# Ledger of designs, part 99: designed miniproteins, single chains, continued (2)

Each design is a single chain, and the fold is of that chain. pLDDT is the mean over its residues in the fold that is shown.

## One batch from the design tools (miniprotein)

Design m7645
Fold by ESMFold2-Fast:
Structure m7645 (fold): chain A 70 residues (1-70)
Amino acid sequence: MNEAVLEIIKLVDESGIKDSRIVSLLTAAALAAVAGDDELAKELLEKAIELISKIDPETAEKAKKILEEA
């Protein structure tokens, strides 16, 4: 989970997405993963990906693949 969260954060940063809600959800997911709450981390990542899909569907699909491989 930690690796998937970091990979998705890097992907979002590289795409130029600066939406504060998306950044907050990704930060919360990273904290949940560090705390060992993989279920909460996954839920927060799924919420972030849903918001990303409204702005950049291509980046959202890449993020979904990373999460599915986690």
Scores: mean pLDDT 83

Design m7646
Fold by ESMFold2-Fast:
Structure m7646 (fold): chain A 89 residues (1-89)
Amino acid sequence: DKLREIVLNFINGKASTEEVIELMKELVKEVANADGKISNKDLKDYLTKKLGLSEEDAEAVVGAIDPTNRGYVTVDEINEAIKALEERS
């Protein structure tokens, strides 16, 4: 599974800018709720149940995306991050 490999590369600091953009776009498409947020719970459930990650690997992704432990990220924040990465590349 291509997306699973991208996530593992991300955790290990090996993901390319293009792979990070692809991951962010896919998370918005698959995980965003009606309030325009991706909750830490929904993100972890997606990573473990759909991508087959361990709970440990899923927690690493959650911590990287939400380092201040707010419990969510907004779609607007992710779209802003994508734009910044695209403008840099």
Scores: mean pLDDT 81

Design m7647
Fold by ESMFold2-Fast:
Structure m7647 (fold): chain A 64 residues (1-64)
Amino acid sequence: MIEVEVKEVKDNEEAKKLVEEAKKKYGEKLGFGQGKTPEEAAENARKAAELGGKEVGLGVVVKK
């Protein structure tokens, strides 16, 4: 089962930094998704992880 974590960020620069840190920590196990809400971000992250055969999904919500 895929584990999904959701983070809220203030802008796309913070989102990129967070994704880079997560890739460094999880590497090949990470699928990434972005959304307007935590629910949408989590769904997109899960779909990305499933499509890529990954074990962890990272969802990002940009407040703008």
Scores: mean pLDDT 76

Design m7648
Fold by ESMFold2-Fast:
Structure m7648 (fold): chain A 74 residues (1-74)
Amino acid sequence: KEEAEELIKKARELLDEGNRAMDAGDYDTAIRLFKEAIELYEKAAELMDKVPTEVANLYVAARLQLVAAEILKA
């Protein structure tokens, strides 16, 4: 599914940007980017009959990074 593939590519880019924001100590930006990535992964999953394991792993990684960013911001 081309739409799901586009969403996954955008989510990967946002996850990478979020990780760079984390490295820079910009937790507000990281939180925003990780939330957006998670939303795109969820939309992609709704368009797929079966979510590939690698995509599911990226979704879990994004959620864990979001929690880490929120803790470090506090």
Scores: mean pLDDT 83

Design m7649
Fold by ESMFold2-Fast:
Structure m7649 (fold): chain A 62 residues (1-62)
Amino acid sequence: SDPVILAIGKREAEEALELFKDIPEVVELLKKALEETDSAKMAELIREAVKLGKEKRPDLVI
């Protein structure tokens, strides 16, 4: 995977983790994303986490 794309993905995952820190299921998906070395798999986990976060806390989506 491209190191730059991985770095961007890690930043996105960290920002999402802070936003959704009170939702354990989202936190677990984002922790898995942060441990991924494949940028495509990281992006997939981030998308799943954000989708779940929006469903649980729609008020946090601006």
Scores: mean pLDDT 79

Design m7650
Fold by ESMFold2-Fast:
Structure m7650 (fold): chain A 61 residues (1-61)
Amino acid sequence: DKEERLRLLVATGRELEEEGDYRGAAEAYRQAARLARELGDEETAERLRRRAEEMERKARE
């Protein structure tokens, strides 16, 4: 179920973000954004894409 996979990817991203694994969080959020787009949820996809970019910035700092 794509919706279940989306929920899992978002949860994984949050867990990695809390652990300070910003690179891992960015990848999880990026995968979640692609899946949200496949489900037709453009608002969620854009929000997750921006979150992934924030995580990438933190990983570089």
Scores: mean pLDDT 86

Design m7651
Fold by ESMFold2-Fast:
Structure m7651 (fold): chain A 85 residues (1-85)
Amino acid sequence: SEELKKAKEYLEKAKEAAKEGNLEEAIEYATKAAEYAEKANVSKETRIEILATISLAIMALSLGNTEAAIKALEKAIKLVEEALK
């Protein structure tokens, strides 16, 4: 799935930005990842789980909770990797 590959790319960029303290850029990348995940040809259950996890990451970034945001982004990356298999 091209959309899932793009979602993963943007989630990895969001994680890097968050680690560098660029929280605004991390939110922009995580939002792009969500847009691609919404378009992905996966089961409804898998799509909801990925989107919910990305939403949690965006919320944590917005609150300045970088550690929680990175954990949520890592979980979202793992979910996308599993959906790509």
Scores: mean pLDDT 89

Design m7652
Fold by ESMFold2-Fast:
Structure m7652 (fold): chain A 65 residues (1-65)
Amino acid sequence: SVSREVAANLLIAAAEFAGVEVRLVEEGGKTVIELTYETDAQGEEARNIAAGLRALGYAVRLHRR
């Protein structure tokens, strides 16, 4: 089985490949994964990736540039 950390890294790599900017932010002692997108197509991919990361237990924020 794929580990949680490996699955998260694959989702982050998919986001970056789609042109989505990925940033890790520390808030209240927890890491939040921030996904920044510019186009509607990137936004759809960012939402799909965010759903996957949240299913793995990560906090995710979406931002349009």
Scores: mean pLDDT 85

Design m7653
Fold by ESMFold2-Fast:
Structure m7653 (fold): chain A 58 residues (1-58)
Amino acid sequence: SKRLEAEILIALGRMAFAVGDYELAIRLFEEALRLAREAGDEELAREAEREIEEVRRA
């Protein structure tokens, strides 16, 4: 399911961010955002957008 794929990518993106791989974190969150939008999950899409902004502020 695209929704589950997006949730997994958000988890992986958070792990990448935690170890300092900002480039990988952004790519994973951007893929999660795309999948969340395709699934019509507005809450999950907003979560991915918030995660991207958090990485960009670091």
Scores: mean pLDDT 89

Design m7654
Fold by ESMFold2-Fast:
Structure m7654 (fold): chain A 72 residues (1-72)
Amino acid sequence: KIKELEEEIREAHRRYHEAVAAGDREAAREAARELARKAKELIILKGEKEGKKEEAEKLAEEMEERILAEAA
């Protein structure tokens, strides 16, 4: 599942850049939201595997906020 999430994150990142290049702000925001959600899930899954779930949840929230702020 981690490898699948990494691939989905790469695809969302590519869609975001394509939307930005095309001037499609709505598509760019949608891709950024998807990227943020997938990145959060990936961080939490990695943290759970390492026994650091609570620390990972904090990092995931910070990453989500940063991605969404940068896309705004």
Scores: mean pLDDT 77

Design m7655
Fold by ESMFold2-Fast:
Structure m7655 (fold): chain A 74 residues (1-74)
Amino acid sequence: EVEALLAEAGALVAAHAAKIRELEGSDLSPEELAAAVAARLAGLLEQARRASPELQARLAATLREDIAALRALV
């Protein structure tokens, strides 16, 4: 379920963009950071659609860990 996980990750980044920006020391605005992450996630989604089921499963596991880390930023 890579598409759903990528959508959740994107929503969490958008919701917490200001906090992520502060922690990472980014010079991007929260809006610019959210847009940059959304573009990367769209690229990952296109790669996932072409990937083998095994690679999709590995990506889903990594995304679940990343989502848990993003949730912890609240």
Scores: mean pLDDT 68

Design m7656
Fold by ESMFold2-Fast:
Structure m7656 (fold): chain A 57 residues (1-57)
Amino acid sequence: DKEAAIAGAKKGLEAAKAAGNEKLAEGLEAGLKTIEETGDAELGIFTANAIGYSKLG
């Protein structure tokens, strides 16, 4: 569900920023933007994971 994905991403972004996890926050922010712009929750999740992975290695 797109609405649930957006809500979860916003909550995760806030938690990541509070924890100082910059790479996770960056991935979640990009994923959230993708969901809001395209309306595709799966594409948003993929974008968040792809950015998170690129920051890891």
Scores: mean pLDDT 69

Design m7657
Fold by ESMFold2-Fast:
Structure m7657 (fold): chain A 107 residues (1-107)
Amino acid sequence: KEEYGKQVVERALRTVERAAEHALQAIRDAMEGKASREEPLKAVKEAYDTAKRAAEIVREVLGPDHPAAKRLEEVAKLMKKAYDAVQEGNLEEAIRYAEEALRVARE
């Protein structure tokens, strides 16, 4: 039971960390003129959807009050803020939100 829960948390956090890293890179590429705005919007939305789904899985397996679920919800919230910043053309702010989301996922 304890080991299974730990594996679920580790897998969820690792998957979300990868999605957040991809989103951060897509925003940086757009800021450097290497990609269109559409690419970071897609990557950030994917990271948001991934974090939201991961939080749902952790809540279902380990319970609604589990700390890892709250951490994954915070990542989703930060990715939503990054998405809004990309839509507004504020790539610098989008990078800050994506970096914070990555920090939360790595803790």
Scores: mean pLDDT 85

Design m7658
Fold by ESMFold2-Fast:
Structure m7658 (fold): chain A 74 residues (1-74)
Amino acid sequence: SVRELVEKLLELLKEKNYPENVIRIAEHFLTLDFSNPGQVKVAIEVAEILYEKSTDPEIRKALQELIDALKKEL
């Protein structure tokens, strides 16, 4: 599920000691209503920005899996 992918991303970000602002952005995904297309579109945009700024292949893979799952909710 999308929620499980967000939780996996959060675990990876915390394990890799990412900045608190990045962790808070990912935590915000857990507050979103993924049945709302507007909120899903915002989540996709934010995840794509995080993907572009990330150099870690494991984080990039987790973000890509999340983006793909979010696009299926539309």
Scores: mean pLDDT 84

Design m7659
Fold by ESMFold2-Fast:
Structure m7659 (fold): chain A 109 residues (1-109)
Amino acid sequence: MAEEALERVKRELEERGLSEEELREYTRRLFELQREELELATKQALAKAKSEEEKEEIKKLEKEALEELKRREEEVLSTASREELLLLAAVYILYEPQFREAKAKLEAE
């Protein structure tokens, strides 16, 4: 189960004795991944758009989503506990390799 994988990686990170600063860096990388995923999704949506009006709406939605991600990152980095930072770091470690593989396949097409 995904929860079992998250708990395992979180435990491994805690056993490694990572500092809060190192965990915050993983959080920043996770938000950067989310921005890359949004940019990829926007590029795909723009390629399928049939009108200039549709393209402008897609660009507007991307801008709004990027602004929301920035606000959320700032909130998390300001308020997150060590336990929450460990969870976010575990999410990044599990998700990043899958995202990179998926992106490489999409860029090859």
Scores: mean pLDDT 84

Design m7660
Fold by ESMFold2-Fast:
Structure m7660 (fold): chain A 89 residues (1-89)
Amino acid sequence: SDWQRKVAEGLLLYQQKDYKGAIKKFEEALKLDPNSPDRARILTAIGMLYYKQKDYKKAIEYYKKALEIDPENKVAREGLEKALKELEE
């Protein structure tokens, strides 16, 4: 589907260190598929991108949004724990 293409484009931009471009593509993907569980996965990816930029507050925000949709999402839980630890140190 079209949202999967946007996710692939975002991952390519992430590999190129274009974190802003990657976030934009993931936001475009969210507009194309509002349904869970794909939405939780994309929100987790945005959180990871903010984490890579050391924007830990934004990373926490997006991981929490993902966990509101999928409370058992291990990637989002682990990302949240890592981002919270960065704010403590």
Scores: mean pLDDT 85

Design m7661
Fold by ESMFold2-Fast:
Structure m7661 (fold): chain A 68 residues (1-68)
Amino acid sequence: SKAEELAKKLKDILIELAKKEGAPESLIKKIEANEKKLKEAAEKNPEKLEEIEKELPKLLEELKKALE
């Protein structure tokens, strides 16, 4: 399902972030916010899954920048 695919991508981002010493708090908060949206979308509003899907590329870009 789309929710499962998004959950996998979020977990991959979290794993990468956890490997970085001094992981940026702002990025962690954004990931947590998207996890909350994913849970709500899966249970009540599938339309919000589309918002999460659009945010994932931005989170990956921020992760890449943070790893520099």
Scores: mean pLDDT 68

Design m7662
Fold by ESMFold2-Fast:
Structure m7662 (fold): chain A 55 residues (1-55)
Amino acid sequence: KVVRVEVTSVEELFAVQKEYLEKHGRPIDEERLRALVEKLAARYPGETFTLIVVE
């Protein structure tokens, strides 16, 4: 099942990715994940991000 999530902030992107990893029992590298999301936000300020989650 595919769930589409539209996010507009670094905090929302981080939260959605962290929740996905936790739900699937995968190890969470929070520092790396945070840095990646922050880099995306810095490169595309004001852009709307769409994240597609598959279950």
Scores: mean pLDDT 66

Design m7663
Fold by ESMFold2-Fast:
Parts: C-alpha cells; sequence; structure tokens
Structure m7663 (fold): chain A 100 residues (1-100)
C-alpha cells in the first residue's frame, strides 16, 4: 500500500539521520528528520507510530546539540503518540535533568 511505502521511506530517513548524528552532522540530521516528520504526518497521520519514532530521533538530535528545551518538546510529543516507548521516556527524563 502507499502507507506501507511511505512508512518504509520514513524508516530509511530515520536510519540515515542516525548515521549523520554518529558523524556529528547534527544540522543535516535535523533537516532530514524535519522533512520526514512533515511527510509522515501528512501521509500517515499525526498519531502514527512512525511519527513518534521521528519525534524521538529529533529529540535525540537536539539533545546532542545541547538544545534541551527542544528535546523535551519532541520527546513529550512522541510519548503522547506512544506512551509505552521506554527509550523516549528515559531520554525525556535525561533532557529534563539537563534543565535543572
Amino acid sequence: SMEEMTRGVIEVAIAVARLLMKKGELEEAIELLEKALRIAEEKLGKDDKVVAEVLTELGKAYMEMGEYEKAVEYYERALKIDPENEEARKNLEEAKEKLE
């Protein structure tokens, strides 16, 4: 289906963004993830689990940039979609600790 194809494209974008983050190319990773977020929200809907995955990766990228307030916002959005995501919950706790 078109939804399955879109989901696959977004998952590839997440994988590429993770590689960019490992290389320290944080701005490029964020740009790719923001484009993926727009496509996922438009084609799959704002409550799709793939949207939560993109939001979690945006949170991680902003954490690495030291932009902790933005990281919190992205993790909180991800957890509204997928409240049982242990990685997003743990990362949200770490981001909030950085703001103390």
Scores: mean pLDDT 90

Design m7664
Fold by ESMFold2-Fast:
Structure m7664 (fold): chain A 56 residues (1-56)
Amino acid sequence: SSAVREAEEKYGVTPSQISNIARALGISQEEAARRILEDPEATEREALRALLARLD
């Protein structure tokens, strides 16, 4: 998606990183990219929190 490319260009995130965030949050890659474009720091922290909650 174009939002994925914009996030890559603006913040230096990779498609794999966007995909990982999308899976962590249970959302689409497009939605993950849009959230990164709005607030990359908050989005990253929320994704990490969700991933940690899934670990035993």
Scores: mean pLDDT 80

Design m7665
Fold by ESMFold2-Fast:
Structure m7665 (fold): chain A 55 residues (1-55)
Amino acid sequence: SMEDILKRQIEALEFAKKRLEEQLAKSTDPERQAVIRKALEDIDKGIEELKKKLE
């Protein structure tokens, strides 16, 4: 179903978010940290948009 497809896409983004959070925790470079934080914001926005389609 479309709902199952959306849930799988959310899970994929949540997995990517976890990986980026781990990279952020290991990073000591401010430029690298800024790039990762921006990517996390974009992922959070993507998750929110997909969740709205489920509601």
Scores: mean pLDDT 88

Design m7666
Fold by ESMFold2-Fast:
Structure m7666 (fold): chain A 101 residues (1-101)
Amino acid sequence: MKEKAEELIKKANDLYRQGRYDEAIKFAEEAIKLDPKNAEAYLVLGGAYFRKGEFDKAEEYFQKALEIDPENEEARLSLETARLVKEGKIDEAIKLYKEKQ
């Protein structure tokens, strides 16, 4: 089942890179059903919701990624970026967002 989860995550990442966020979310959610401890799947969900402007959901999923992998720098920076956007600190959020790209 983890092998199938990895395949779904790769597809979700490809869709995310194409700007196909709703499809990326669908495949990442399916991956989490197969492997609930896959931090990368939560990063894709967080990123896709962030790009859709759903910052509360983005924050939730980045927090879950950090719970699974506390040393994940991408999840930490993404979580901070989502929080800054929610606080209206857009310039600070843009700076952090560029650091994780």
Scores: mean pLDDT 82

Design m7667
Fold by ESMFold2-Fast:
Structure m7667 (fold): chain A 64 residues (1-64)
Amino acid sequence: MKVYKVTFDEEITADMLIELMKVDGVSGFAYVSSNEALIYTEEESDNLLSKVEELGGKAEEVPL
């Protein structure tokens, strides 16, 4: 299992979360703040990183 902290310059919308949850291997999310969330994956996901960049954000791996 991997955890990514995703950060956007703007507030995370429900539509943005739905797009992130559509990525293969994503199992869940949790809000950290209005513009930050934790995304849970089964393994490392290049598709998640690409989707976050597509939505204008940044993703960083959080050590467990």
Scores: mean pLDDT 79

Design m7668
Fold by ESMFold2-Fast:
Structure m7668 (fold): chain A 55 residues (1-55)
Amino acid sequence: MSLEQLQKRLRELLIGLGMSPEEADQAVRGLLADPSFTREDLEALIRDLERQLAE
């Protein structure tokens, strides 16, 4: 999956959890601005959020 697809998926999950589109966009930008936040961290976060929404 491309980085753009991962960013889109994270945004969709945050909106699903009750964030506004604006808040979700700000959260995604904040995470990606952190040089310590890796692609693996992004993929792990998406999996964790998907698991939370499935319960």
Scores: mean pLDDT 80

Design m7670
Fold by ESMFold2-Fast:
Structure m7670 (fold): chain A 91 residues (1-91)
Amino acid sequence: MVLSPEEREARLANGRRLNEIASKHSDATFQQVVDAILAAARARGDEELAEAARRALEDLSDFDALYAATIRLIEAAVNGDEAALEALANL
């Protein structure tokens, strides 16, 4: 899929905002990160993301599940999903 220059710049701007939010919460525990993902999934009505986050909590050794859930949330926020951005900002 080809992004317009405007869409690419908007995604980069959202990425910068997410990086700023992440830097404020660098000391967040694994539990706090998963709770934030669950809150964001609930706000979006994304049951699949919520299920992935719950699986990560049940198996703390399954970092792949947590990573996949986190990436999906970040991608949604970078693509301009306001509910995902608000949930991450309220972390």
Scores: mean pLDDT 62

Design m7671
Fold by ESMFold2-Fast:
Structure m7671 (fold): chain A 57 residues (1-57)
Amino acid sequence: MDAELLEKRRLDAAARMLRETDASIRTVAAMVGYRSLSAFTRAFKARYGVSPAAYRA
């Protein structure tokens, strides 16, 4: 689905930012186009199986 492809691209960008920068999870969510931290966390967990906080660890 087109929406799924766009979501994958946004979440892949977020994953890179979480690894390459010390930006807060809230800032990363906003930078990849999420207005809500909870929406971002849910989408990220659906794709990567872990929360953004756990992914950064």
Scores: mean pLDDT 77

Design m7672
Fold by ESMFold2-Fast:
Structure m7672 (fold): chain A 72 residues (1-72)
Amino acid sequence: EERLAALRAEAAAHEARHQTDVDNAMKYYKKAGETEDPEEKAKLTSKANQYIGDAKAHADRARALRAEAEAL
């Protein structure tokens, strides 16, 4: 059952990275909302969107690993 434990651990790691990326995205969206400079707002929004993309990739990978673990 080491394989099952390894899949669950890897899924948990991706879930943690997903949460970190979401937290970072929310932080940048908040800064963008508080910014009156259009150029700075666009830059902060772009960074937030990049974190959302990374978060989605980690969430998708975690889901795949969880499904693989359940198939064992």
Scores: mean pLDDT 87

Design m7673
Fold by ESMFold2-Fast:
Structure m7673 (fold): chain A 80 residues (1-80)
Amino acid sequence: MAEVEEALERLVEALRRGDVEAAKEAAIRLGEALSKLEDPRERAIRFTSAALIIIGAAVDGLISVEQAKEIFKLLLEAEK
């Protein structure tokens, strides 16, 4: 749990700064942390929260829509 929360916080901080490369790294680490959660429902809820945060950053103009798509793709691939 703490690993997921720390990875999510790093993603939020990177997105807030508009640091796309840091956000990509944070998304990979978050996906890896989510893959270790035993409860599929908790994984789904945490994944959805991360996806909404990434979308929100694009809506707020902190990153582009294409950058948000790439970050989301990395999160999804790492969550396996």
Scores: mean pLDDT 83

Design m7676
Fold by ESMFold2-Fast:
Structure m7676 (fold): chain A 69 residues (1-69)
Amino acid sequence: DRELKRREVIESSLELIDKSSRFVEENLEELKKLSDEILEKYKEFLEKEKTREAALEKLSEYAKELSEK
């Protein structure tokens, strides 16, 4: 019976897809945690760089004011 064999193949394929989907879901959660950690460290780096740039700008303005007297 061709239909019976087709049904068996479909059922086996669906079981494999479900197992693979669960495995991917679990691994994606771990990857998301790692990505969030990297993003937080990158944000900290950018904030420190912004503070450094602001300090340099203020120093430049101060030096210019002194020379314009």
Scores: mean pLDDT 74

Design m7677
Fold by ESMFold2-Fast:
Structure m7677 (fold): chain A 68 residues (1-68)
Amino acid sequence: SAEEILEALHAAGLHSVRLEDIERILNDPELRWLISVFDRDGDGRLDDAELAELIRYLKTGEQAPAPR
């Protein structure tokens, strides 16, 4: 859930991220497309940990990791 992702990000030191930010990202069609590109193996889903990593990269401006 969005709350679990928020807690994972806070545990990673990203305390500025709020629940509304995560819900907005999950409901943004452009970011859902980006999530699909990130999840390039085509199973159509990311684990909460993988989604938290993606949000972290979007917030920090670091290069996204290669799809696994």
Scores: mean pLDDT 62

Design m7678
Fold by ESMFold2-Fast:
Structure m7678 (fold): chain A 80 residues (1-80)
Amino acid sequence: TPSAEEVRAAALDLLDALALFRGVLDELSPEDRRVALAGFREALEALVRELRAVADSPEDRALVAELEAQAAELARLLEA
């Protein structure tokens, strides 16, 4: 079982990776873009589940909210 510190680090790393990836979305084919967005959404949802299990501070709750907001936005992009 990962520590709360490891889960927080993984969540921040994923958010950074997603921000960088958003910069190249227009360079991908529509199919490749959908596959990549679906993968990021799945990873965000997995980290939300993991972080909720260890969240005990306002900062952890804010991070959960950010991960959920990003996952919801990716869901909207996938529906378009």
Scores: mean pLDDT 82

Design m7679
Fold by ESMFold2-Fast:
Structure m7679 (fold): chain A 95 residues (1-95)
Amino acid sequence: GALEAAREAVEAAEAAIEAARKGDILGAIGAVLRALGALLDVEAAEGDPRVLEAARRAARLALEAGVLALQGRLEEAERRLEEARRALREAEELA
């Protein structure tokens, strides 16, 4: 469902940041593509509109964190990831 996809997006963003820190560019690219796939799964999901809105926000913020990591903007990526985690917690509380 939407929550599972949003969790996948956040986990993918964490993987992208870790890969970028290690200089594993291909690993970081793969993680960003995984985050994009998870966002598309959230966008295709059906359910409670409030849960869907929070889950979509979490997945979008997670994808943004992954892209920032690919750009070498690790401090900004980590801040965006924390915003994604907060949005995911909100979605879980609404479910």
Scores: mean pLDDT 89

Design m7680
Fold by ESMFold2-Fast:
Structure m7680 (fold): chain A 84 residues (1-84)
Amino acid sequence: MDALRAAARQSLTEEDLRAAREAALEAAELYETKKDSPDPEAATRLTGAMLYVIGVGIGLGVTPKKLEDMREVAERLEEELARL
C-alpha cells in the first residue's frame, strides 16, 4: 500500500501539486457558496475537481472522501508544496 503511494508520489510534478491544490481550494469555495442552492453547473465543476484531486492526492495519501473535505485536502497539499 505505502509503496504504491511512494511510487505515485515520485511521478508527481510541482505543477501537478500546485494545480491540485488550486482545484481543491476552488472546489472548497464553490461548495461553501453553492451548498445551499441548486446549481447543476457547480455540481459538474465540483465533481471534476474532486476526481482530479483524488488522482493527484492518492500518491500523497491525501484523498477527499466528500466535497466538504476539499478545504482540508487543499491545506495538506499546500503543506507538501511548502516543504519544497
Scores: mean pLDDT 71

Design m7681
Fold by ESMFold2-Fast:
Structure m7681 (fold): chain A 62 residues (1-62)
Amino acid sequence: SLEELKKEYEELLSKLTPEQREIVDRKAMQVALDLLQAGHSREEAERAALEVGIKTAKEILS
């Protein structure tokens, strides 16, 4: 669910440095903006952004 994705995203961000959080946030925001511009719903954009952010944060923490 979106709520579960948001919780995972927030938990992962809490483990990152401010600079690493900025990288993750920028990537997530870009995905959301691209999808919204392409005519996708806000919920679809938010889900995709959270998934990309989570993936990026996990890669940094690996």
Scores: mean pLDDT 88

